# Designed miniproteins, single chains, continued (4), part 32

Each design is a single chain, and the fold is of that chain. pLDDT is the mean over its residues in the fold that is shown.

## One batch from the design tools (miniprotein)

Design m13085
Fold by ESMFold2-Fast:
Parts: structure tokens; sequence; C-alpha cells
Structure m13085 (fold): chain A 77 residues (1-77)
């Protein structure tokens, strides 16, 4: 009876390890997606900064875009 319980525990441990590996792969995929999001937000910030410098009339809109991009970077990062 105790040997049978130990065997069942070993099988449960194998399943737990498999679930843990799947979770790690999912976390890596999420991190990659987050990095792509951060890179996009950084590009938006650079574009907005350049637009504001090129045309003074869009400076307020550029400032808002920069603030939004910074919030996205902070939220995802």
Amino acid sequence: SSSQRRQQEQLTEEVRKQVEENLKQTEEDIKKSKKEGIDSAKSLKIGALTAGKTNKSVEPVSKEAIERAEKIIKEIG
C-alpha cells in the first residue's frame, strides 16, 4: 500500500513538472510580446518628439503622445 502511494506521487510530480515547463514557455512568449510593445512605444515617443521639434503647432499633441508612450513603457516594463 505505501509503495503504491509513492508510485502515484511520482506520477503526480511528473505532471507538475510538465505544467511548470509549459508555464515557463508561456511566460517567455509574454515577455517577448511585452518587449515588442515597449519597442513600439519607444519608436512612437521618438516620432512624437521629432514632430514637436519640426512643427511648433503640434508640440502640445507631441507632448501628450510622449506621456502616453512613457506610461505604456512603464506599464509593460
Scores: mean pLDDT 71

Design m13086
Fold by ESMFold2-Fast:
Structure m13086 (fold): chain A 105 residues (1-105)
Amino acid sequence: SLADIARAAGLKPGDKVAVVAPTEESARSLAEQLRALGLEVVDYIATDGPLTEEQAEEIAKRAKEAGADHIVVFGSREDMELIKKAAEKYGLKVVDVAELARALS
């Protein structure tokens, strides 16, 4: 469940997160589910296809400026690796939803 994923990632109620997912609908849905778990979703972002390094850096910058400490990402492995690299520059922790879902299965 998403609650198990959040717990495994070390997320707790009140933590500030930005949400990244492939579409606006999936990002909004994931954001609403995380809010229901007590997380403060400061932003949600759709990737709308394969990211460039510059787009991943803009996502990480936007998340940091919005006050996030974590980026919760549902996306391709390739997009995830770019987001992880960009997030490191801004001191953001990345939660890979797909990886944690597989680990908990």
Scores: mean pLDDT 85

Design m13087
Fold by ESMFold2-Fast:
Structure m13087 (fold): chain A 70 residues (1-70)
Amino acid sequence: TKELAEIMYEATKKTLESVAKLVPENAAENADILLQTTKWWASRNYSPETAEALTEAVEKAVAEVKEKLA
């Protein structure tokens, strides 16, 4: 649902920002791995509609963190 997607967005953004501060050299790679893992996990565990919403939320968080790292 929308609430779950919002939680995933906030959690992903916070986690990636924290990791980027600790290991900046691998920040972009870690973000890409998390996104691919989320796509795989969501597609297997949720309905297509929910999986897409979760994937979009994580993609948004990843894009925003990558923009800050550039």
Scores: mean pLDDT 77

Design m13088
Fold by ESMFold2-Fast:
Structure m13088 (fold): chain A 78 residues (1-78)
Amino acid sequence: SSLKKEAERLLERARKLVEEAKKTEDKLEADILLGVAELATAVLISVLRKSESPEAQELLKRAEKELDRIVEARKELE
């Protein structure tokens, strides 16, 4: 489905932003990368919450786990 493909693309981009943030020695760059990943993932979660489909609920669980990883990465930089 188009929803699954777009959600998976967004989650993959968020994961890459987190990995880039972990590799950079620039704290400001890391903060920006994690901030973008967090906003993108939060928007995806808000959209998925509007659907009762099993596909959307499965994607929601994946997005919530990714948001938890982003929040944890942010804490490690403070």
Scores: mean pLDDT 85

Design m13089
Fold by ESMFold2-Fast:
Structure m13089 (fold): chain A 72 residues (1-72)
Amino acid sequence: MERVREAALEGGLDEETAERVAHAVKSIEDPEDRLRSARLLLVQFGGKTPEEARRLAERIVEAAKDEPLEVP
């Protein structure tokens, strides 16, 4: 959703990486797996340090909680 993508963009990611991270957190139901996937993508594609990736992943996952899930 838009807030998840916007949080990633505010974290300094390009649009392609922001979409990839947003897709990962929207497609994973388990909160711990969401955080893990977001952190890995932020380090590998976002150029973030592990600490930066952790903080940004937490913000992105929290943004996902505030939005209605469109799953089925």
Scores: mean pLDDT 74

Design m13090
Fold by ESMFold2-Fast:
Structure m13090 (fold): chain A 85 residues (1-85)
Amino acid sequence: MVEELQKEIRELAPRYEEKVKEEVEKLKDEEVTEEKVDELLEKIKAGEGEKAPELGAAVALLTGDLELGLLAAAQAELALKKLKE
């Protein structure tokens, strides 16, 4: 159910806080664009789940919302895990 997926994403999101913040510090001096977000999504879909925190950082910088970045990282990892099952 969508509700169960949303709960899993919310529970996972705090686990990314430190990693996403580290990736934000690395990316803040770069121009983060929608194209970079799309590139990271493609890499994650291809099996590079380790890119999830970087995706979260890119979303946070693009939107100005850290919480959205954490949710994006959690959602990407969860989706990849379900695809590998």
Scores: mean pLDDT 77

Design m13091
Fold by ESMFold2-Fast:
Structure m13091 (fold): chain A 95 residues (1-95)
Amino acid sequence: SVLEEIEKIRKESKSPEELQKKLKELAEKILKKHGFSSAREYLEHHLEEVSRVIAELENVPEEEVRRRIEDLIATADESTLIQALLTAEALLELA
């Protein structure tokens, strides 16, 4: 479970720098497993599925969630995209 791997990384990391490095390594492992070259490509590919899951959880229109994710893909830095990828993977594993 991606959520269990994230929790383990947070628990075992001794510094914010180590935490960031380990989360990036987990994201790279996920990208390689699914055949994607970047967190942005992964999020673009899963845009519809992730938008649906979040819309159901938040009880908001799917189109509103899709626009939020599209804006995130367009404007976010690498660290934010890595967090979004890990969140998306965890949500899709639970769905």
Scores: mean pLDDT 85

Design m13092
Fold by ESMFold2-Fast:
Structure m13092 (fold): chain A 99 residues (1-99)
Amino acid sequence: SIIEEIKKIAEEILKELTDPALKWRVLFYTHLLLKQVEKWPDEIQERVLEILKRAKKELSPVEAADFLGSVAEILRQNADDPEKAVEEAEKLLDEMIKR
């Protein structure tokens, strides 16, 4: 499932972290992210998965952990507008990649 693929990306980020506080943050925000995303249509879930795949590829593990927390909050605050949530997450990722 798309949800299981999102979990796998989060687990890959977690494996690259040494700081216990960052590991806890990844576990916590992954849980919040999945609770929101599981309520949305498959098309939106796939777009969230692609954003997280891109973040894992383009960001350092610490930056990816930070991004995951920010995305969980963006998705939560835009729960009634999945399209806007995904667009805001994509904008944040582009800003983080540009440095």
Scores: mean pLDDT 86

Design m13093
Fold by ESMFold2-Fast:
Structure m13093 (fold): chain A 83 residues (1-83)
Amino acid sequence: MSEEEKRQIENVLNNMLAKIREVMKDAPEQAKNEIERALTEAAYSGGLDEMMKALKDVARKLKQYPKELQELINAFEEEAKKF
């Protein structure tokens, strides 16, 4: 992985972690931790493509937060477009 690609992934990850806290502020800590862990693991194992897959997988599991998870998916797509 290039230094530029690594920086892009770290920037997207940091912005998404902040967005999760904002969007999911009324959700239980377990749900927030699950999303944050899945994205962090995906970021360091496969980069942006794996992060999107992880986010969509979590969205399928956490059906009680459809609006919040869709907002997170949209936010990720906008962050990824910057690179």
Scores: mean pLDDT 80

Design m13094
Fold by ESMFold2-Fast:
Structure m13094 (fold): chain A 61 residues (1-61)
Amino acid sequence: SVDQVNALKEAMVEAAKKGDYEAAQKAFIELSVLFPEDKDALKEAEEAVKAASKPFKEAAA
């Protein structure tokens, strides 16, 4: 449902903002498993996680 998609997207962004990249990735995987047909929602979620998690990439590199 739309509510489930929005809840997972919010969980991903919030986890990434808090520095919990593993939780953000887990929520993204769950979204992709439950709603693989929603390419627009998956693309939006991926971009939001990337934007919020940029500092982690600097630490990991």
Scores: mean pLDDT 68

Design m13095
Fold by ESMFold2-Fast:
Structure m13095 (fold): chain A 75 residues (1-75)
Amino acid sequence: EAAADKVASPAVRAAAHALGGIPAAKLTPEAAREAARKALELVEEDGGSKEKAAEAILNGDARTKAAALGIGLEA
C-alpha cells in the first residue's frame, strides 16, 4: 500500500514532468485506463503480481508512463 502511494503520487508526478513533451491528455481517459487495467490484468492472469505490474508501468515506455500518470493523478 505504501508502495502504491509512492507510484501514484510522487512517481506519477515525476513522470508527468518528464513526459511534458508527450501529453497524456492526447490519450483519452478511457484509453489510458484501459491500457493500465490491461497491463494489471495481464500480469495477474499470467501469475504475476500487482507489484510487478506497478514496476512495469514505471519502467515502461513513454506511452505506458503517460497512461499511468493520467490514472494516478485522479487517485
Scores: mean pLDDT 45

Design m13096
Fold by ESMFold2-Fast:
Structure m13096 (fold): chain A 70 residues (1-70)
Amino acid sequence: SVAKEKAKRLVELARRFSQAVAAGDKDRLAEIHAELKELIKEMKEDERVPSGYIVTAENLAALVEREIAA
């Protein structure tokens, strides 16, 4: 399902975020942030995606932004 595919992408981005934070890799954090913003846009344009997935992705984007700023 589309929702399952979006959920898998979100989980992968969360895993990559954890690795980038551990590595102190700000370039990777910027790439993850850009991909996450695109995923959020795609999810908002698709009524089949539960709103909870969008909220989770937006929360992750805020965490990524904080790590880039640190």
Scores: mean pLDDT 87

Design m13097
Fold by ESMFold2-Fast:
Structure m13097 (fold): chain A 87 residues (1-87)
Amino acid sequence: MAEREELARRVVEAVAEAARASGDPELAALLTLVAEEAARSHLTGEEASAEAREAAAQLEALADTPAFKKAYEEAMRRIREVMEEAA
């Protein structure tokens, strides 16, 4: 249980760091919020909040932007690194 919570926390941190590396504070806030809510929903089984759903919709609208693509690629790289270390 605690190990899965720690892994989820490290994944959220990796996404937040990648988002900050994009240089867009607004994108960083949206990505971090969605990652935190996804981790919470996965661990608790509860539905996503209205704020998280709105943030996810905004990210979908930004999906084709260079800033989002760069942040997403960096986040995926960091997540894979965390998952490999946890394996």
Scores: mean pLDDT 73

Design m13098
Fold by ESMFold2-Fast:
Parts: structure tokens; C-alpha cells; sequence
Structure m13098 (fold): chain A 118 residues (1-118)
């Protein structure tokens, strides 16, 4: 695979792992309305990151559009990660900590992909 294709696939895989952690957050901490809301926002953002990376794989000429979309999604994921990390520290929840770590992994993967598109 080309380097960009490899990074796009890694971003899709990271977003899938983040989605699993966020779904677990919704199930296990359902009584925490802020955690549930943040997980739902994170799930939508992760799905958009998958769609952007898929578009890049299907149409390499979309690189500039996809780069802008990924930058926007990365910014949203950053806010969601910070919120989940704060809630994890306040509650002692390992599930919230794991979700924040998976979002951080997705953010790093998006950063690598965006750099490759520059």
C-alpha cells in the first residue's frame, strides 16, 4: 500500500477501536449524562473520520477536502477526549479512561494522515 493508503487504513482502524470504547462507555456509565452525551458526540465524530478516510481511499483527488474534514474532526475529538479524561479523574472510571486513551490514539492517527497529505 502507498503510505497515505496505510495511514488512512490505520485511521479507520483507530476510529473503529474508539467507537467500541465509546459504545462501552454508553452501556457502563449510562447514569452519567455528560459521559453519555460526550460518547454520543465522539461516536458521530469517529464515524465522520471513517467516512473521510474512506473517501480518500476511493478518490485520492479528494486529498485537500479530506484534509480539511480530518482537521475539523480532530479538533472535535480533542474536546471530547479532554471531557472524558476529566470525567474519568472525577469518577475514577477505568472505562472513561480507556475511552479517552482510544480517542487520543485516533487523534494521533489523524495527525499522521494530515501530515502525509501536506
Amino acid sequence: MKRVEELAQRTIEAAQRASEALRRTKEEVKDDEEAVRTAEEGLRTAQRAIEAAQKLLDDPSSAEEVKQRLLDERALLGGQRIRLEKLSKETGSEILAEAAEELDSLIRSIGDLVRALS
Scores: mean pLDDT 88

Design m13099
Fold by ESMFold2-Fast:
Order: sequence, then structure tokens, then C-alpha cells
Structure m13099 (fold): chain A 79 residues (1-79)
Amino acid sequence: MKKVKITIKGASGEQVVAAVKAAAEWANEFGAKVEMKVEEKDGKYVLTIEFENVTEEQAEEAKKRIEEASGAEVEVEIY
């Protein structure tokens, strides 16, 4: 199982809300542990989402859902 970290930088508030909703819905559906952190810089947001005990396939699905829901640029680290 992998740990995955998804980061969205320079996001609008609407993109953060969409990403948080998508991440929470995915985590609930698959029983994954999720931690989220939101920081504001100069009217833009940085959202960090971490999933634990997920497969690589599940990590890619979570990334896709968050990317599609938010429309934001997404950075992914799998470890």
C-alpha cells in the first residue's frame, strides 16, 4: 500500500472547496484515511491532501477525481 500526497497551489476558494469535497467523498467511499490542510497566501490557497493505506491504482483514481472536480493544477507524490 502507498501513501499519497496531493498538493494544489495557487487555487481559488471555489477550487479548494471542490477539491476538498472530492477528496472527502473518495476517502469515505473507499474507507481511506485522509488528512487535509489549507493555507492562504495573497488571496490564493494551497491545499495539501494526504491519503494513507491506498494502492497505487487508488491513488491515481483519487488524483483524477480531485483534478476533474477542481480544474486546478495538481502535484502528486506517492511514497
Scores: mean pLDDT 79

Design m13100
Fold by ESMFold2-Fast:
Structure m13100 (fold): chain A 88 residues (1-88)
Amino acid sequence: SAEQAKQLLLEAMDKHAAMLKELLETTDEAKKQELIAQFKAWAAEVNAQLATLAPLDPEQQQELQAHVERLLAELEPLVEKRKEELEK
């Protein structure tokens, strides 16, 4: 349902915040790459789950999926910029 999709979004935001914190605190480049890869894989899983949670309201489901994609698009450049700053 749309309510379950919202719950996934909230969990996604919490997990993303935790991963951002770990990226900010780590100096190991290999660990940073691993964390980014894990985040991308997890984000794909969340998108797949969102597609299955509201079969009776596909319009609402698409809106939530688009919102997740926008959040990821905004946050990914910020993570990359912070990684660059930490390397300087």
Scores: mean pLDDT 66

Design m13101
Fold by ESMFold2-Fast:
Structure m13101 (fold): chain A 87 residues (1-87)
Amino acid sequence: DLVEEQVKLAEEALKKGPKLGEQASAYGMLVAIKTGKVDELLEAAKSEEVRKQLERIREQARRAVELSSRDTEEVLEIMKEVSDKIE
């Protein structure tokens, strides 16, 4: 499941470092907005720290997505790069 994979990526990235965790959470939220799975992403987050990060960036990510037609491709590519780094 894409939502569960995004949450797992964010939680694993957070274990590697808070900055990487914040980036993973931001990109996961952009993907969730584009795919209409924001509520599923928030509910799947078992860590309160990850959930707070997702909520904090939610509005900013939504506005960014509304202003750009190319964000989806860029976000997916960055999520793959983050996944490769946390391994």
Scores: mean pLDDT 60

Design m13102
Fold by ESMFold2-Fast:
Structure m13102 (fold): chain A 55 residues (1-55)
Amino acid sequence: SMEEEIERKVANIKKLLDEMRAAGASDAQIEIVYNWARSQLSEEAQKAADEFWKK
């Protein structure tokens, strides 16, 4: 479903950011990568991504 696809895309972004943090990436680098990844998402997926990013 579209909901499952959105959840998978958001989970993939979270995993990437977690791996970057583990590798010693700065908060500024994490923010740049998140903003880029977010721009590739649909509006519904962006809302879901913003929920985990702010919490």
Scores: mean pLDDT 82

Design m13103
Fold by ESMFold2-Fast:
Order: sequence, then C-alpha cells, then structure tokens
Structure m13103 (fold): chain A 75 residues (1-75)
Amino acid sequence: DIPELVEQALRAHRAGDLETARRYVEQAVQKAGQLARDSARRFDPKAPEEDIEKVGEAAGRLTRRHIDRRLAALD
C-alpha cells in the first residue's frame, strides 16, 4: 500500500538512511501513478492512452510533493 511505503520512507529518513528513504519515495510515487492510471482506465475504458498517462504523471507529481513536505517536516 502507498501509505505503508510512505511510512517506510519516513522511518528510514528518521534513522538517517536517506538511500532507503529515497527508494521508498520512488516506489510510492510509481505506485500512485499506476493506481491513478488503472482508475482512469476503469472509469473510461476508451480513453486515449496519452490521457491515461497524463493522469498517472499528475498523480505521481502530487504524491512526490506530499511526501517531500512530510520528509522536510522531520528535519
């Protein structure tokens, strides 16, 4: 789950393991993008692939911003 990946990233960051934190952030962003694409495709099975991809990209950017703000708050 994305919430689990976010909590793992926060735990690694608190432990000073920035490499592990970065890996969990990337996994959360990728998973958020995929879930958004899957949801968009289920909502409109005939949507152009380019529109589905844009939804995934937007979700990924929003997720990264959210996680980055939470990580910054730990410092």
Scores: mean pLDDT 85

Design m13104
Fold by ESMFold2-Fast:
Structure m13104 (fold): chain A 62 residues (1-62)
Amino acid sequence: MRLTLEQQQIVNRAASEVTAGLSSVPTADQQVQMLRAMSRRARDAGHDQTADDLDRAADTLR
């Protein structure tokens, strides 16, 4: 998987904010859902490679 610095920062920040806001660490399923949502947004923005990489990352967590 390869993301740009900006895309990776967005993913990392979103994950950190979710973790900080929860009483418990997010499950792998919750992280997969987040990655899938980001993949769809990347695809809609025309970043097909990024969308594919995010889907592959989600598959790795499952």
Scores: mean pLDDT 67

Design m13105
Fold by ESMFold2-Fast:
Structure m13105 (fold): chain A 69 residues (1-69)
Amino acid sequence: MSNDQKADDVLKQAQEMASRVPAEFQDEVLAQGKALAQLYKDGAPQDVINEANGRLVAIGIRAVAAEVE
């Protein structure tokens, strides 16, 4: 019964990720984090949650790749 805790943790993680990425990715990270948190609250199947989590991770990877060094 930690769906609400999982959702809260995901939102906090998305907030931290958004603070570390360029502004253009912040809205996308927050939107995907909210979507993932909602899936946890709705008790979505693990495969659906994994897909949403993969999308959030993909945004993070794109943000890191855009960090030209």
Scores: mean pLDDT 78

Design m13106
Fold by ESMFold2-Fast:
Structure m13106 (fold): chain A 78 residues (1-78)
Amino acid sequence: SVKDAVQYAADSLLQAGDWFDKNRDKLGAEAKKATAEMEKALKDAEDAIKAGASVADAQAALGKKEAEIIAKASKRVA
């Protein structure tokens, strides 16, 4: 599910190597932010489907947005 994907992304950011262990407080904040942004993207996709967008188009947009959110979070902690 999208919620599982969001949790996986957050957990991946928290568990990656010695650098992340030293920056856990900053990393935790970025993981929380990324999770919130991904939850908003899911809601936006659901709202688009309710407004008449195709499920395929909404899912493609959601996937692109999730990848962007993860990339931005990773860049901010690197």
Scores: mean pLDDT 65

Design m13107
Fold by ESMFold2-Fast:
Structure m13107 (fold): chain A 74 residues (1-74)
Amino acid sequence: MPPVVGVLKVTAEDKEAADNAVKAASQAPGVLGVTSLGGEVSYVTVEAESQEALENAVKAMSQAEGVKSVEVVQ
């Protein structure tokens, strides 16, 4: 089946915190790939095996150090 792709808006304290969020998403179960545009407010594209795997990525990102919010913008 084709992978599920989600676009997430990540608001972090700084670029290092945004990078931490991207790393957390890439390590989430069922995530196939993550692409970030950088900065304190980052748009991150997550490629996941399923909708559930995409939700796991969002949860992992929201728990990363210095991350203020994660929004699914589709």
Scores: mean pLDDT 76

Design m13108
Fold by ESMFold2-Fast:
Structure m13108 (fold): chain A 100 residues (1-100)
Amino acid sequence: SMEEEIRRRVEENMARARELAARLDKVDPALGTLFLTAVAGAAELVEELIRKGKLELARELVERMDEQIRRVEEAGVDPATVREAIAELQEAIRRAKEEL
């Protein structure tokens, strides 16, 4: 189902975020914590959107999570790129919350 696919993608995104945060911990532990917190916040909101039947919005938020995680991965956890990814994730969370 779409719900099962979205939840699977969230779990995959969280695993990737934890790996990236562990890499960041060696250069900027505070930034790693902020990044993981932003991704976790998006994951929690995806689950709330699923519960409210807002599956398209949940899918869009998961796509935004994947986009920013990929950006950080491709940049080799560059701190400037991570800060931009956190800002983009926080904005995506803010916009999705307005739809609840």
Scores: mean pLDDT 90

Design m13109
Fold by ESMFold2-Fast:
Structure m13109 (fold): chain A 70 residues (1-70)
Amino acid sequence: SADAEFIREWLEKNYGIRLSDALAEELARLLRAGRLEDAARVLQETFGLSPEDARAIAEALARELERRRA
């Protein structure tokens, strides 16, 4: 999806994090559903991020996706 592609590019550009297509689609799905805690948990478990960093990244992604929708 366009949201998943955006998430992949955004995370690589801002954090050097590379996502699989499947993981990018899962994050896009969770963020569209407003499931911020679940999105943060996926980032934490997959990349070994701190809970604080994972939450901050999930919140930033949610804001960027909202901007794209507007």
Scores: mean pLDDT 85

Design m13110
Fold by ESMFold2-Fast:
Parts: structure tokens; sequence; C-alpha cells
Structure m13110 (fold): chain A 87 residues (1-87)
């Protein structure tokens, strides 16, 4: 249950940040603004995974896996925001 909770938190943080980054780019924000939102989401997701590990909700391997998945989602959004903002 703890791992699912930690993964869910990390995914939601990454998803929210990804959405914010894409919206910033589409609403005429700069590529930097969109990328910034996505980077903040990556930070939040990493913090959630680290906290889960520290709280004993997940072992190190599980926490790293959750963080990697969240980072990948945020990275994809950051790249898309950068492409939209650059165009």
Amino acid sequence: EGLREATERARRAAERGARAGLEAAREGGTAASGAGAALLAIGDALDAAIEAYREGLADREQALEAAAEAMEAAREAALEAARLGAA
C-alpha cells in the first residue's frame, strides 16, 4: 500500500506539472516558462519518492523506480513545451 501511495503522489505531481508546462507554452508563454513548470514537477516527484523511502513506505529500488517514471513523464512534457514555445 505504501508504494502505491508514493507512486500515486509522484505520478500526480508529475502529471500536474506536465499539464501546467504544456498550458504555459500553448497560452503564449516562453519555452523557458513551460520548461520551468515541468522542472518544478520533476523536483516535487523526486521529493515525494525520497520521502516515501525515508518514511519506510517503499524500499530504495521501489522509490527510485517511481521517481524514474515520474521524471520521464515530466521530461516528455518539458520537451513538448519547449518545442511549442520555440515555434
Scores: mean pLDDT 62

Design m13111
Fold by ESMFold2-Fast:
Structure m13111 (fold): chain A 87 residues (1-87)
Amino acid sequence: SPLAAVDALAAEAKATLTPEEQAVLDELVAVIRAGLAAGQSLAEIARAAHKVLEEQYEKLAAVDPAKAEAIRSKALAFLERVASALA
């Protein structure tokens, strides 16, 4: 199922992430799961996930821009893997 695929990708990603990076990933997973449950299109889910990621990035970048960029890059790679798996 799409939900099982997202959960598997999230579990795999979390094995290599710090607790702070995992918190951002958990927010993205929650948005993706909610969108799938609501029957949203992949484009709608992607828009919602990117919005949450940019909001998290703004908060993190205000404290540590380099750390925020590293987290954003990892989150974008995760979103690309999810998009590929659900296509």
Scores: mean pLDDT 86

Design m13112
Fold by ESMFold2-Fast:
Structure m13112 (fold): chain A 69 residues (1-69)
Amino acid sequence: MSDEELETEVALSLAYMAAELLKKYAGLTDLAEEYIARAEEAAAAGDAEKLLEIAREALRAGDAALAAA
């Protein structure tokens, strides 16, 4: 794989992990599905930077939800 493809796959995996954490531990299933959809679109575009930002945003949303609970 090229470095760009590898970075995209790693970033996509991080986004899926963040979304799964939102779903299982924060109970934000709809929001998790939105992040997965956004991550898949960014992956199709080959945009690893967008994927990492989506993953970070999903993790921040989970932290905020847990703090508010």
Scores: mean pLDDT 75

Design m13113
Fold by ESMFold2-Fast:
Structure m13113 (fold): chain A 106 residues (1-106)
Amino acid sequence: SPEYEKGLKAYQEGKYEEAIEYFKKAIEESKDDPLEVAHSLRLLSDALNELGKKEEATETLTKAVETIVKLFPDDEIVKAMLRMLAGVYKSSGDDLMAKAIREAVE
């Protein structure tokens, strides 16, 4: 999605409010591609987290993880990778984000 690429660029430039608008648009445009929706939701969650919108970030990350798990329900490698991602968030002090991933993977 062109909007996803614009969102990623805005996020990399620290323009988190602009990134949020682009990722929301990318989700709307990619409704038929659950994997792209999950990627956009994860980056939307990260942008919300950077702005201190912790509750909305956590809820958005949960939706991203649930989307991935639904696509790959019996994939223990995918679940292991998601648990590793939770470890990354925990290491950065984002304990609520880490917990959201762990609970959604079950």
Scores: mean pLDDT 87

Design m13114
Fold by ESMFold2-Fast:
Structure m13114 (fold): chain A 61 residues (1-61)
Amino acid sequence: SKIEEIEANVREKYKDVPEEVLEALIKEMRKEIEAGRKEFSPELQAALRAVLDALRAQAEA
């Protein structure tokens, strides 16, 4: 379906993100994707950057 294809594209684009984290982000995006978003919204992009920053901080700690 269209939503599944959008999810697949997002998953492919952010393949380097740990699968558990990416799955949680995709779940949060589902409502926005269903509303016609094809990519992370600017707000979700900020959330994704925060998650990646937290992962980097944890790896460095």
Scores: mean pLDDT 65

Design m13115
Fold by ESMFold2-Fast:
Structure m13115 (fold): chain A 90 residues (1-90)
Amino acid sequence: MEEAEKLKKGYENAKKAIDRVQAGIDRLEAQAKELQTRADYLGSVDPEAAEKARAEADRVQAQIDTLRSHANELKEKADKLKEEYEKLKE
């Protein structure tokens, strides 16, 4: 396999990985919003349950932040692979 083909495949694989991580983030953001809505509802009737729901939302937010960091690392790798591929194409 030529080096250019390896870089192109690496870039395409990185893009697919980014898309999958982003789909995971979107699902977790929906879950966090649902937990926040539940916390808001419970806050008027059960403050302890509301705090628990907020803590779960915070935990989900921490997972989102971790995945966003991972997605950023993948984007940097993808950008480098694209730059190297474009240099070989010249």
Scores: mean pLDDT 83

Design m13116
Fold by ESMFold2-Fast:
Structure m13116 (fold): chain A 87 residues (1-87)
Amino acid sequence: MSLEELLEKLAEAAKAGDLETARELLRQLHDAVLASDFSEEDKVIVMNGAQEILLAAEEEPEERRDEAIERTLRKALEMIRQAKARA
């Protein structure tokens, strides 16, 4: 599974309120990022971006939660694209 696919599944689980699945997907994403050829700085940036998706699910009011999750997902996907371009 690609990093992008893991992020999309993480966001889907987060929107569904399935935080157990979201945490497991975050763990898989962290393992995949650590195994990548990204710089150490980019690994931290990407991992922080993925964690922001869970934070949005936990902290945002229900009416804005899905929008916040989608926004953080788009940001994290862009971080992965930039990290790949630099690797």
Scores: mean pLDDT 83

Design m13117
Fold by ESMFold2-Fast:
Structure m13117 (fold): chain A 69 residues (1-69)
Amino acid sequence: MAEKIRKEREEVLKRLDEAFQQGPEAVQALLDELYEKGSLSEQYGVAAFRGDTGKLKKLSEEALKEMEK
């Protein structure tokens, strides 16, 4: 489990580094992609960065429900 999380984090960091080299529009496009199609952790991170309290609450409630299964 730890190895998978580490690899996912490394992939996100690599994509962010590549986006920074392409410019601010590429960074925004990556953040939008992660926000819509990313993992729960990636979506939560972007929502927190943007201050989207409604999405943060929804993602937290969904994570809690999954843990109760």
Scores: mean pLDDT 70

Design m13118
Fold by ESMFold2-Fast:
Structure m13118 (fold): chain A 113 residues (1-113)
Amino acid sequence: SLIEKLVELLGEFLDELEVPEKLKEKALELIRNRGSEEELNELKLELKKEIKDPAKYRVAVAALEIVRMALDGESIEEIREVADEFLKSLPEEYKPLFEKFVEGVIKAIEESE
């Protein structure tokens, strides 16, 4: 299913960013259960509090937004446009990792059609 593929992709991405296991598990559970926008915003606040590196925080939030767009049925074109805007604001060292993640999400959407 699309949800299972997105959970796998997000989990791998958050592991590569070294996001604390507790926050990773909350993020994956939120995606599995199609959590509310309120629950997503609460998770973003927890990420901001626990992730001391502002760059890692921005990248983690960007990944969550892209996954949420995919779950909400946003077009691949819209997802690419939003991803491009995130890329412009991310540090150079995180761009390849984020680009790979976005392409993985797009592939998961295409394979679910």
Scores: mean pLDDT 85

Design m13119
Fold by ESMFold2-Fast:
Structure m13119 (fold): chain A 72 residues (1-72)
Amino acid sequence: NELLEKLREAIAAGDEDRAIELVKQMANVAKTAKAHGDEEAAQEIIDGLKELRKHAPERVQKAIDEAIKELE
């Protein structure tokens, strides 16, 4: 998933604003997937966000938490 790769890169670079933007984009992709009945694609995004949260700074962790809450 290109967005997960870009998010990992943004977190590694310390680009919090870019990381938060990517989290919001991924949340929208997951919502669209769920709306179309693609629960597998939505779950892959949720699982990817949960994994990347472990390596994210607090501001990005908060954005990930809000996204997951919105998707679950």
Scores: mean pLDDT 84

